# Designed miniproteins, single chains, continued (4): the designs that were tried, part 103

Each design is a single chain, and the fold is of that chain. pLDDT is the mean over its residues in the fold that is shown.

## One batch from the design tools (miniprotein)

Design m15572
Fold by ESMFold2-Fast:
Structure m15572 (fold): chain A 113 residues (1-113)
Amino acid sequence: SCTLPPFPDEGLSLVMLGMISTANTEKDPNLSKETLNALKVITKSNKGISQQKVDQYIADIKSAIESKNFVALDKAIVALANEIKNSSDLSEQAKNNTEVAKKQILLLLTHCP
């Protein structure tokens, strides 16, 4: 079975896990709303990522799930991960954790439902 490894940077990994949780639990509106609110609070505190960009990526992720368009979902997740990775305000450890999270999300979407 597929098991995601633990993330060494909990703050950045929580952003990525929030996206996965929203993607996988869109059928639970309360959990999805709480996850999105937590993600918005975290990203507001994280320098180098605009709230508008985060909101757009989340909207794209939700739309892709609703339409069962996993190509669009993959593209949106990769784009957000690249935005986080390219932030000048993030440490190399945080950037590495973003790459690990991106790979695990892509693996989950393609091999582990």
Scores: mean pLDDT 52

Design m15573
Fold by ESMFold2-Fast:
Structure m15573 (fold): chain A 61 residues (1-61)
Amino acid sequence: SMTPEQAARAGEGAAQAARDLRTPEEAEAKSLGEKGAQLGRQGDAEKAWELAKRASDLLGI
């Protein structure tokens, strides 16, 4: 299981990877990654990790 801190870092990484916003998928990944990082910082590890995973899946990472 991911800790909230680990989920937040994963979301931040996905948001950084998507930062150029060149495609709709990258824009969605950035939004999901940022939301996941925020939820992870708030202590919601499960939701944060789910959003980070979805962002990474959209980016293929």
Scores: mean pLDDT 75

Design m15574
Fold by ESMFold2-Fast:
Structure m15574 (fold): chain A 107 residues (1-107)
Amino acid sequence: MKAVEEVKKILDEAIKRLEENPNASFEEIKQIFEDAYKKILEVLKKAGVSPETIEKVKEIFQKALNEIDKIYEEGKKNKMSPEEIRKKILDVFRKAGEEILKVLEEE
């Protein structure tokens, strides 16, 4: 599916942007994630992906955003380093991307 290739590119660009900006604030990291999400939804809608598949993608992103918020709050409470918090957030983003691609490949 051509949409899968476009989604992979968006995810790769977001990860690269996070890796190239090691001093990004939590707000900036979250914004990069949300920007990727909006771009992916637009690609899927333009490609005519089913409403059911789009809903699954939305659920994956919402779960990831909630997990990122939890990691940040727990990290602050436990005086975790910004670098360690960042690595955990990046892992959540990568896993969400993998789940999205799997859902799209099954359509």
Scores: mean pLDDT 81

Design m15575
Fold by ESMFold2-Fast:
Structure m15575 (fold): chain A 102 residues (1-102)
Amino acid sequence: SELVETLRALLESFADARRRGRTGPLVVVLPGDTSEEELEEIRRVAEEAKRRHGLRIRLAVRDPAEAEEALEAARAGEADVVILHLPGREAEAERRAEEAIA
């Protein structure tokens, strides 16, 4: 999947930027049409990045409450990367996701 390979490259680049002294979290919003197969592969990519680079990565799938907790962890400096997949969500959940990107 081009999406999965793009995310892998993005996480590698972000880890390198962190080692060079860049600060601030990375928030990734997955397309609403991301398949369950792609989500499973993304979970593996995230675990590999945690293992290889020591990144603190939060993944929130179809749960606005988990998404809010993950975004709050990023704002508090307790997470380096937040990956969100919230298809069919309420307007409130969409606004909370947008606040983390803007």
Scores: mean pLDDT 80

Design m15576
Fold by ESMFold2-Fast:
Order: sequence, then structure tokens, then C-alpha cells
Structure m15576 (fold): chain A 85 residues (1-85)
Amino acid sequence: TVVLVEAEFDTKEALEAMVLLFQEIDRKTGGLVELKAGKNRVFAVFELKSREEAERLAEQIEAQGKAIGAKKVETRILSRKEFLR
């Protein structure tokens, strides 16, 4: 199961806080497959063993992203088959 995350930021500080959050999640789950940070956008991909873990992570990321001041946070949950096409 894959979680795709896209977040947009008005400040560099909020963007950097989101990157640190993703790194912390990776330390706990080992699931971070891809992380791309631009000037005002972050894209991350997490691979998790279950749909339930993916749903919980997506909800956590959206809530934490809003708390740190992200302008927009979107998550998508895909099966590995859907992600690999």
C-alpha cells in the first residue's frame, strides 16, 4: 500500500518542518520511498504494509501539515499495483 503526499507552503520554515516530519516518519516506519522538495512544494511517497497503516498515516500527515502552516496538503492511498501501473 502506497501513500502519495503533496503539500504546498507559503513559508520556507513550514516546508522544512514538513520535511523533518517525513524524515521522522521514515525513522519509525522505514516506508519513505521518495521525497522531493522544491521552493514551495513537497512530494513524498510512503510504502506501508497495510491499508489501515496507510490511512492512519495519511490522516496524521494532513493534520500535522495543517498544524505547521501548510497552505495545502493532499494525500492519496494506492495499492502497490495501482502505483506501479
Scores: mean pLDDT 80

Design m15577
Fold by ESMFold2-Fast:
Structure m15577 (fold): chain A 61 residues (1-61)
Amino acid sequence: VEETARLAVKILEFLAEAEGLEVTDEHKQRAADRAIKLVEQGYDGFLAAVSAASEEVAELR
């Protein structure tokens, strides 16, 4: 679970950097929390991390 949260933050930072978007600590925390929630709902850790990061990148646009 913690590994999935960390992966979500890393993917968020990577995607934001590619698009020239600034990531705040609040966005990182939301991505981590969402990834954890998705894992608790039965999603695979990798899919949860990617989904959480992608949704937060959309909020930065």
Scores: mean pLDDT 79

Design m15578
Fold by ESMFold2-Fast:
Structure m15578 (fold): chain A 95 residues (1-95)
Amino acid sequence: MTKKYESERTFEIDGKEVELKEKAVVTDDGVIEVYLEAVGDEEVAKKVEEEMLNKVEGLKASLDGVEVEVKVEREKLEDGNTLVKVEAKFTPKKP
């Protein structure tokens, strides 16, 4: 049974409000896909990336026998902000 989780939260980094968008999907074959996205200045983007990667690492540590693929993208926006995207895929290893 495919389960989908989506949330948005705001938090403060160095006196600036940052909106974090989270999406997680668990497929019928047990693959877990996590998508994290945030926009901020370069320093905020760096701290958000570290938080996102810690979240992915925590999930990996909670799962046994999975193969993990992680993709991190940073994009400089025209307004001078940086878009940070983290995508992680956790695939069960065959015995």
Scores: mean pLDDT 73

Design m15579
Fold by ESMFold2-Fast:
Structure m15579 (fold): chain A 104 residues (1-104)
Amino acid sequence: EKEEKIKKAIDYANQAISHLERAIEALRDGNVEEAIKHAQQALDNFQKAAELTEGEPKEHFERAAEDAQKAIDYAKQGNLDEAIRYFEEALKHAKEAVEILEKE
């Protein structure tokens, strides 16, 4: 059971990481609508990963979701530099959670 939940959490986290990387690329190209769409997919996947985990990995996925939401809010305001910064912070938290889970 624990191994199956960890594998699913990693799968969701990797999907979210892929979506965040696409969101950052879209913002660098000035495509705010595409970036928000990818960021919303990442947010959903981080929430699913957090539900399947406990402790430090869960905290990192919750922080990734919070930072992704802040990035969406900044993107909607036209503050693309801050949006990219928060997407990069979300990406860092997601990768830290995956590294912890892979060591279990």
Scores: mean pLDDT 89

Design m15580
Fold by ESMFold2-Fast:
Structure m15580 (fold): chain A 75 residues (1-75)
Amino acid sequence: SKEEEVFQITGQMIGLGKEAYRALFDDHDLERARELIAQMRSLRDQYAQLAPDDTQLIDDMDLAIQALEAALAAA
């Protein structure tokens, strides 16, 4: 169902964000961080297609991705 897909994407986004943070700040693996951030962007786009009216969560996803991309660029 749409609700099940939304729940799965949200969980995956949280997991990827945690892994990207670890790659950037704990492991200093910039290549892994880049791959994980790209996966987050793909999930964000999928979420926006499934739940376009959920502008608050989409904006929160965009801010999280942007913050990680800025950290990657500064590394």
Scores: mean pLDDT 87

Design m15581
Fold by ESMFold2-Fast:
Structure m15581 (fold): chain A 70 residues (1-70)
Amino acid sequence: TLSKEQIEKLVLETTDKLLAHIKTLPKADAIAALDKTIAALRREKQEHPEYASILDEAIAKLEAARKEIE
């Protein structure tokens, strides 16, 4: 069983790995991948409101990366 702290760490580590991959894509594909991932995390936040704070942190990182690319 994973603790809440372990789940939060896993979410942030997965987000960082995903961002590293997305940054290797062409600009148009990177933006599309970011938009898709942000939408998916917003859906997860609705389904699992107990993780809203960590999901909001992940979404903020993805939105910041999107602004950097545009």
Scores: mean pLDDT 82

Design m15582
Fold by ESMFold2-Fast:
Order: sequence, then C-alpha cells, then structure tokens
Structure m15582 (fold): chain A 90 residues (1-90)
Amino acid sequence: MKEAEELIEKAREEVEKLREGDTSSVEKAIEYLEKAAEIILKEEKDEKVREQLKKHTKMLIELLKAYANKDYAKMEAIKQEHRKWLEELA
C-alpha cells in the first residue's frame, strides 16, 4: 500500500498549502484522498470496514469542499454528523 500512503502524504502537503492561502490546493487534496481511498477499498475485503471507510472519506471530502467555499454552517453540520457517526461505532 505504498501508493495509497504516498497519496495521503500528498494530500497532507496540499492541506498545508491551504494555511499559506492557496485555496486551489483543496481540489488537489480531495483528488489525492479519493485516489487513496479507492486503492484502500480495493485491498480491504471486510464489507463492513469498506462501508465505514466510504462514509468517513465522503464526510472528509465534503468538509474540505465546505471549507473551500467558506460555508461555515455546512462545516458545522458535517462535523456534527461525523461526531454522531463515531458515537454509533462505539
């Protein structure tokens, strides 16, 4: 899974560039996260783990999109949904 690890690291680099004011880095971070998730999902055989990973990845991507659009209300809604999802996994 070196390819997935490299894509996650590239996503982290793009997120760090957002702190420097480059909002175009959000789209690249999302692309790298989607590619990494696809690789992981192909290698994961547990269906329940795959569904949880899909849900988690979708929430992260939507959160990044809301951040890029400065939609703070949507960001808060996504964070609340993510917290509830984590509680349901307990």
Scores: mean pLDDT 72

Design m15583
Fold by ESMFold2-Fast:
Order: C-alpha cells, then sequence, then structure tokens
Structure m15583 (fold): chain A 96 residues (1-96)
C-alpha cells in the first residue's frame, strides 16, 4: 500500500532529524518526533517527546505535551492523553 512507502520515507526523515537534534537542535528533535508519529513508531516518538519536555523553551514543552497527548490517545490511554493535553495548555503562550 502507499501508506507503507510513506511510513518508510518518514522513518528515514526521522533518523536524520534525530541526528541533528542530538547536536542540540531542539526544532529538529520535534521534527523527528512528528516523523516517527507519521511512520507509526509511537515508542520512539514518546522517547523524543519526553526529551523535548525537558527543554527550557515553553513553546517546545507545549508542543511536546500536545504530541504526547495525541500519541497516548492513539495507544488507547485516554486518561494520560487528557493529562498531557492539559499540561500543554499550561506551557502555551496563548492561555484561553
Amino acid sequence: PQDYFNQRNYLQAAREYERLGQLGDWHSLLNAAVSYIRSGDYDRAISLLRQLSQSDDPNLQSAAYRLLSFVYDKLGDHDLARQYYQLSQQYSSQSP
């Protein structure tokens, strides 16, 4: 299926972004996590998102928590997904 081809391409992109992120580019770590999510590799995405949540940048922390919410919802842990979503709102510069 076309999805298999796309997943493989996302995995390759994720590895390159992850390499750049390990050199201190937090934005590349975020791109790696998104690419792992798109490839269906949720375990690797969670690992990188937890690393991003330790960033001193509130925007990166907010983005990481929002993506953790999405991944845990996909894995069926709706309670943890809700908790991460609420946490993402706390670090967002746009409080409702």
Scores: mean pLDDT 80

Design m15584
Fold by ESMFold2-Fast:
Structure m15584 (fold): chain A 92 residues (1-92)
Amino acid sequence: GAPTNVSVTVEKIDDDTVRVTVSFSDSLGSGSVTFTFKAEDNLVKSGTITVNGVTYKVTVTLTKIDENTYRVTAKVTNDNGESASTSVTFEK
């Protein structure tokens, strides 16, 4: 099914490292993927997860706004190219 209810949790690990957990659901189930980033740069990480035989691509983009503030954008895309995304602002 099309991904819905995409949420992002950002956790500070140290002064320049953050953990980003992307959670999502559809009509058939839910999944989550965790990424670790250094928060100094514009970074993109992608992973895949298979839930109930459906493969999802999860892409997280970390964009520096200022010295202490980052925008985290998460996009979840299924095998049919249907996607959902969300963004949160993180202050370290």
Scores: mean pLDDT 77

Design m15585
Fold by ESMFold2-Fast:
Structure m15585 (fold): chain A 85 residues (1-85)
Amino acid sequence: SDAEIIQELKAEHPELYEELLTLLQEVFFEGVQQGLSEDEIVELLNEAHEKFLAEHPDLSEEVKEKLRIFTKVYIEQVKKILQEQ
């Protein structure tokens, strides 16, 4: 499950997990502060994820896939939060 993969990422790569989480939270917060739409915030979160992977080129494909799943789940939560406003 996605939850099990995220738990494994947190256990095996805690610093990497916290770095990406902090980045995604900052991007989400700034997007909300600027009054951006859901689609614009989602685009920025995806761009932040791609930039994060580019800044960590030596990561294995397995770790990159776990990071992709984490970002996907985070974006799903963001959409839910924004739709409840």
Scores: mean pLDDT 88

Design m15586
Fold by ESMFold2-Fast:
Structure m15586 (fold): chain A 70 residues (1-70)
Amino acid sequence: SEEIKKQVVERVREVVEEGIKAGLSDEEIYSRAVLTVQQVIDENNVTDPKTQRELFNAGVDVVDELKAKA
């Protein structure tokens, strides 16, 4: 749903911004972003594989956007 996608975008943005501020490696930031998407999926009981892929794609897009601005 759009609401769950918004949760992914907001939480991944926070995690990525914190990681950049802390001087974490790209690999560590990416790993934390993936974990954050999985947490949102689990919290919202998202079982549909297509929706899960869309949420992971949304999270990766946020990582790419914020890293390009840094």
Scores: mean pLDDT 85

Design m15587
Fold by ESMFold2-Fast:
Structure m15587 (fold): chain A 89 residues (1-89)
Amino acid sequence: DDEIKRKVLGGLAAIAGAELYREREGLDPEELEEKNRELLERVKEEAEELMKKGIGEEKAKEIEARGRAAVAEAAREAGDEEVAERFRA
């Protein structure tokens, strides 16, 4: 199901992106770009593996929700109240 794959990809990307966002100020532009590229490749591979394992809609929604929570937490810790509020729900 394309919708399940989209939720898994989005959730995993949000989790990984939130982690990179927390580290962003400690990285030079080259390191940030390289880590972002590697992160996106890994997220796509992990999503394909989960789809091969037959991940259902309920688990896909859990991953999506974890992604939203991770972004909200990272933004709040960084003092980005606008982003934190957007993902609070």
Scores: mean pLDDT 77

Design m15588
Fold by ESMFold2-Fast:
Structure m15588 (fold): chain A 57 residues (1-57)
Amino acid sequence: DIEEQIDKLSPGERAVVATKLELEISGEEPTQRRIAERLGVSVATVSRRLAAARRKL
């Protein structure tokens, strides 16, 4: 269950995953740049958080 997997993530990692899913649902391509712009962080921060989330999931 994706809800149980999300509980393993930090708030920052969860925000990146949620933003990626929101972009996919809206029909936008979920690029790291778009996620960074939506969250007000750097692309490097998004990349690091996605890598950490993938390792935990």
Scores: mean pLDDT 76

Design m15589
Fold by ESMFold2-Fast:
Structure m15589 (fold): chain A 65 residues (1-65)
Amino acid sequence: SEKLKQFELKVIGVAIDTGVKIDISVKDDTVVITLHGDSEAARAKAKERIKQIGEEIGLKVEILD
């Protein structure tokens, strides 16, 4: 899916910018994102950016922190 590829590339950018380790998996129609890292502030920033990217691209996203 072109949408999924665009989403993954943008999420990689978020990981680089925030230093958060991000795991991406797909379950049925949902992209599941898992956030790892010791900084709550960095994870919160990553979560907000990923949520916005998902909404812009039109993907169903679930974020696990």
Scores: mean pLDDT 85

Design m15590
Fold by ESMFold2-Fast:
Formats: C-alpha cells, structure tokens, sequence
Structure m15590 (fold): chain A 79 residues (1-79)
C-alpha cells in the first residue's frame, strides 16, 4: 500500500510540473485514499492549490499536513 501511495505522489508531482493541476490533485487524492495519514500528499496538494490561486484551500492542506506530522518543516514554512 505505501509503495502505491508513493507512486501516486510521484505521478502527481510530474503532472504539477507539467501544469496539469486538476490531474495532479486527483493523484494526490488517490494517494490519500491508499494512505490517509500521508502528510506529504496534503502538502503537495497545497502547492498545487497555490499555483491555481486557491490560497485558502492551500493553507488548509498545509495545516492538515502539520496535524499529521508536526515536524514537517516545509508545511510549517508554507504557513
């Protein structure tokens, strides 16, 4: 399960780099279906939402990442 969730994370990151934001979000959602505690998927979803101009939604994703991993420095810096 963890490897599959990581594969979806990586695919989402590739799609984000290609500017395919809605597709990237779908892959991060799929990763979270497999691993609901994957803080990195929430953080990455936040990055996509910021790129889409949805700053409030992005902030909530970063907050969720920190709830799951309070030591997640990148998510803390994004807030």
Amino acid sequence: MEERAREYLERGEELFKEGRYEEALRYYQAALVLDPNLAEAYYNAGLVLEAMGQHEAARRMYERALELDPEFEKAREAL
Scores: mean pLDDT 85

Design m15591
Fold by ESMFold2-Fast:
Structure m15591 (fold): chain A 80 residues (1-80)
Amino acid sequence: SAEEVKKLLEQFRKELEKAKEEVLARIPEEKRPEVEKIFEEAEKKLEELEKKLEEGADPEELKEELLRLAGEVQEKLKPY
């Protein structure tokens, strides 16, 4: 349902913020710009999904897109 997807988006936003603090705290200063860009791009994509939900997009399609975004972020953060 749309309400379930809304809760998943809210949960992912909180997890993304926590992951950003954790990763940035443990990496060298010179790698901060690369990691900050990863989180900035992820936040932009999350905002696009939130907007799609508000515009009445299919909840199941949004759930699939969110899972892809989560996997993409996980892969990009793998070297850190």
Scores: mean pLDDT 86

Design m15592
Fold by ESMFold2-Fast:
Structure m15592 (fold): chain A 97 residues (1-97)
Amino acid sequence: MEELMREYRRLLHELGLSLPTGVEAADLPALSPEEMRALYEEFRERLRADYEASRERLEAATEKAAAVAEAEELYRTAIEDPEAWLRRVVELLRSEL
């Protein structure tokens, strides 16, 4: 298990992905709906401009992030045999590298 977790973190780092954290209560307090909307609109405009300049790069990053999120969900649902599921997740990440 421990060596598989180490390999998983190494592959995430190698792929340029953030390790999903199950507990990050230290994140900033929830913004008001109006503040969230303003930030979302600003983020959307910036992402759109950057997307046109580096579409292939953004698509690759989005695809890998989605795969990591799916792998984390599968890992959580298979807590009775986390080692076997983690091995499969590591294999999937290696195939995308």
Scores: mean pLDDT 51

Design m15593
Fold by ESMFold2-Fast:
Structure m15593 (fold): chain A 91 residues (1-91)
Amino acid sequence: MRLEELEKQLEEGKKKIEELAKKAGLEPRFAYVVKVDGEVVLKESTDDPEEQKEVEETAKLLPSGAAAGNALTPELQKETQELIEKELAKK
């Protein structure tokens, strides 16, 4: 299980986005879903009902071992996908 590594990478991604948002004078917003072995293991959404619905619908459509969300940088998304695939291969 690598949830601790996934959470750490997501926190690092969120921190980078928060730093960029602060420099740009913007408010950061985070919504993401991580699905492993057909189960949603990590999920965060804003208090916006439309965004919450999109997160839930994305979770249903995600293949096993996938991640999606605006909190994921392209690099973090790739690393998250590789971590999920590595854990599934260890089964």
Scores: mean pLDDT 59

Design m15594
Fold by ESMFold2-Fast:
Structure m15594 (fold): chain A 73 residues (1-73)
Amino acid sequence: DVEEQRKKLEETLEPALAAAETEEQKEKIRLLYEYQMVILENIDDPEKVLELATAVENKDLEKAKELIEELKK
């Protein structure tokens, strides 16, 4: 199931990145992709997922990127 969801995210978000015109827009799309991937992989760690969701909601891209990197390992 996780592998299927990953493929769907790749198929959906790669075209979105190609369609993005600005570096800021591409950065945000990539961040959303990583965010969704990390949630799928860390669904058993709700506290860390909540912290990441809070950073995204506050539009704190730097904090969100840091948390995504931590959760990817």
Scores: mean pLDDT 72

Design m15595
Fold by ESMFold2-Fast:
Structure m15595 (fold): chain A 93 residues (1-93)
Amino acid sequence: SVEELVRKLANAILAGKAEEARRLYEELRERGVSDEELAEAVERTLLELGVEEELAREVAERLREGEDPGEIAEEVLRSEVEELKRAVEKAVA
């Protein structure tokens, strides 16, 4: 279903799975889902998953602008890795 694909896409973006995010996006586009509809559905799904409103909105806006979902996924993962690195450095200082 479209709802399951949206949920999988949201999870792929959060997990930094660039290729999976691209594949799921293409499948949703083939099913006739517009960038606007996709952005709204992904934002709602991210909020339901407990993602911060600011991040959920940023991801949705980027999808609405037609940005590559794989690049969005990679940037989300990069931000999480940098936060983890800072937390580890702070804990050993």
Scores: mean pLDDT 81

Design m15596
Fold by ESMFold2-Fast:
Structure m15596 (fold): chain A 71 residues (1-71)
Amino acid sequence: SMEDELRRAAMEITDKAVEEGEKLGLSRDEIDRLQQVVVDTLREMLDAGEYDVEEFRRRMEERIRKLIEEF
């Protein structure tokens, strides 16, 4: 289902964000914030009935980049 594809994309992005965060030497709290952004964005889209994986990836790219720049 489209929902399953969206959830799979969220898991993949979460795993990559954690791996890249660890490589960059981010703190536990900073890595937790990255994971929370993925969870919040997934919930936002599911609550709105939006299942577009490309829109999810676009939002995640913008939100994660902004958050990492704040670290």
Scores: mean pLDDT 82

Design m15597
Fold by ESMFold2-Fast:
Structure m15597 (fold): chain A 81 residues (1-81)
Amino acid sequence: GAAIEAAERAVELASDPSSSPDEIGEALSELSRTSPTLEAGVSAGVGMIGLGVGLTVGDLEFGKRMAARAAERALEILREA
């Protein structure tokens, strides 16, 4: 479904060293919008917060890792639903 596709895209973008924070943020936003479960949507939101923290402290690699972990968790939740 759309939410699983959004989660897979968010994982792919967050794991891509060439992706921009804006692309990752859009993917996490789409994941949050398409998620049929509150738990998966909250995971996407946590990923957006982690990305934002990484940007604020100048550690984009940390931000991308946090986004990837959150998207992977959302994907796990959605596959078990």
Scores: mean pLDDT 83

Design m15598
Fold by ESMFold2-Fast:
Structure m15598 (fold): chain A 83 residues (1-83)
Amino acid sequence: SLSLDTSPFERSIQVGLQQLQEELQSGEIVSEGSTLAFLQLLLDEEAPVEFLLQVIEQLLQLPNLSDETREQLLALQTKIEQK
């Protein structure tokens, strides 16, 4: 149950956003599984749709992304668009 401001969730978002920004700037994802888990966390916690779609679109532009990760990103994009 979420009942407090400045929760562990907010800290997880800040850390995840910093890692994501570094990955997008370098064009290299350190862990595709961690990136997908972070995006799923944002989706589950109802993060802004526009923000999530922009992040997914930027990740899909990375040339060395695995097919499995691409499929999971497209599935997340579809789930976001259905909300």
Scores: mean pLDDT 72

Design m15599
Fold by ESMFold2-Fast:
Structure m15599 (fold): chain A 66 residues (1-66)
Amino acid sequence: STPAQEVEQHLLNAEQASDAGDLETAEKELLKAQDLLFGPKAKLLSEEDRQRLSKRLAAVGKKVRD
């Protein structure tokens, strides 16, 4: 899997957990996506993927906390 695919998978897992009412799992998956996007491995992402995935993280995070 590429780093971009790993971020996408964590964001998908967060959405599915949120839809199921499992807010603890949703937050853990968001933190995993955030660590990949803004942690030391962020430089492994292309600029396009980083911008796209950052917007997606913000949208999923808002959904989880609403």
Scores: mean pLDDT 85

Design m15600
Fold by ESMFold2-Fast:
Structure m15600 (fold): chain A 81 residues (1-81)
Amino acid sequence: MEAEKLYERLRAEGRDTVAFLLHALEYYKEGKKELADKIWELAFRDQNAEAGLPPVPPELDLGSDEGIDKAIEQARAALAQ
């Protein structure tokens, strides 16, 4: 429910891929893994249904704190541009 609302808002802004990634990575860092996973699942479900193609996952290690920190930093840098 909450993750679906985040996805819809980010999609409406035309920054769905970068902005939802930032939110998901921040939730991973906060230990809210289930919420982060739901944001990821919902964000790509509609895109897959519309395009008929799988999403390209980020080339970032989300399994470690260091990897998550790097992913958040890169996502923030992309959003700042």
Scores: mean pLDDT 54

Design m15601
Fold by ESMFold2-Fast:
Structure m15601 (fold): chain A 87 residues (1-87)
Amino acid sequence: MDPRPTRDQRIRSVQSQIDNVRTLGQDYNSPDISQRTQQMQQLLDQLRQATTDQDISNIMRQIQQVIGQAQQIIAQQRGINIVPLPP
């Protein structure tokens, strides 16, 4: 058995990551996060249509780059939101 995740497992994992980023993006009302989420959805659609291992690998790499960018934006937004100390 090949220990590598199948295309369907990769799609499921990516969808979960997109949903997480979307939820965080809504909390911060960030257009940059929203735009990155849309880019990830477009890449996921391309992944569903990909027929070769090379295409799948290239699309997965692009998805991971966009996820990384979205996570960096979220981290910056969290740095701005200082939780006030309780009295």
Scores: mean pLDDT 73

Design m15602
Fold by ESMFold2-Fast:
Structure m15602 (fold): chain A 85 residues (1-85)
Amino acid sequence: MKKIEEIEELLRRGAEASRQGLPQEKLDEIAEKLAKVVAGISLEEFKALSEEENKAILREIVRMKLEAGKITEEEAATMLANIDK
């Protein structure tokens, strides 16, 4: 599976899990898989990151999606603005 397709699937699963009110443990599992795909880090390492480092990982995900042509520059700008809040 292409790395960007794996990121999209994990983001979709995370959004759906959150919407369905799944336990925090399931949300953490999805977050760990995202962190591993983007930065090669574990959930423990991801949770130990500062808020700024967490935002950097999210910005990298947006950049990868934009480079893969999966989102527009306008969508990327909106996502980045939401990360910076």
Scores: mean pLDDT 66

Design m15603
Fold by ESMFold2-Fast:
Structure m15603 (fold): chain A 100 residues (1-100)
Amino acid sequence: MTPEEVAERIRKAADEVLALMEKHGADPEVLAQARARIDELVDEMRKAKTPEELIEKANELVRALVQAADEAGLTSPEVQRAVVAFIMEAIAAVTEFLLS
């Protein structure tokens, strides 16, 4: 698996969480800030020159999404499950890259 494939996989999972947050009435400003930060981190992951850089940017992206969900104040079980699924997918994508 390439850094670009890891970045795309994590981005797709993050987009699913952001879409659910929007459906559950998250503040448009919080969503816009989260999307901008995720786009920045995804671009940095695609350009990662070492496995350590990829892991660092993936961890920053996970923190950014979790923070956005917390700032949005969403307590819906659907959103919470989506955040957990996203974290598990990010771990799986990074693990598959490291084992490649």
Scores: mean pLDDT 86

Design m15604
Fold by ESMFold2-Fast:
Structure m15604 (fold): chain A 116 residues (1-116)
Amino acid sequence: EKIEEAEKLLDKAEQALKNGDLDTARSYVEKAAELIFSLPVEEIPLDLIDRLTQLVLELVKRGAIDPATAAEWLEKIGLRYIDLAFLEEDEEKRNELISRAFVLLTLAQALKRGIL
């Protein structure tokens, strides 16, 4: 149920972005993020966290979210990728998740420092 609700919130965020409604898109992304971060790590579909990541980055690119809030969300996402990597037995898949986490944690740090 929570996963389906998060997916629907991300669908609504994507539609709001297509319509140029940045405030509505941000609101739906915030609700989706809260719901996703409330899930046990082992229950988070990789596609769902990937979609959340893409939407957060798009909001940053469009100036629709402040850098400090974006950094907080990207750090939480990055840490979730690390947690998922610890559950992954396939070395190649684990390394991909760790790589994604490093990129997001680095970007979050850059946003906090005002480098972007």
Scores: mean pLDDT 85

Design m15605
Fold by ESMFold2-Fast:
Structure m15605 (fold): chain A 64 residues (1-64)
Amino acid sequence: MIGEKTLVAKEDQPGPEGIFLAMKKGEKVKAEILEVREDGWILVKVLETGEVLLTDASKVEILE
């Protein structure tokens, strides 16, 4: 799961911005997965913005 991946939102994720990756259902974001946490949160770096944010593993699909 570590490395550059495409994240697809399974549902709307409103943030808050700056801490959590805000996504709309079906939105695709290219990100580098930095860490997978024990509580199901994933630390990602968004490739377009360079921001390091958290996303919920249960609410995103991870593609190649």
Scores: mean pLDDT 77

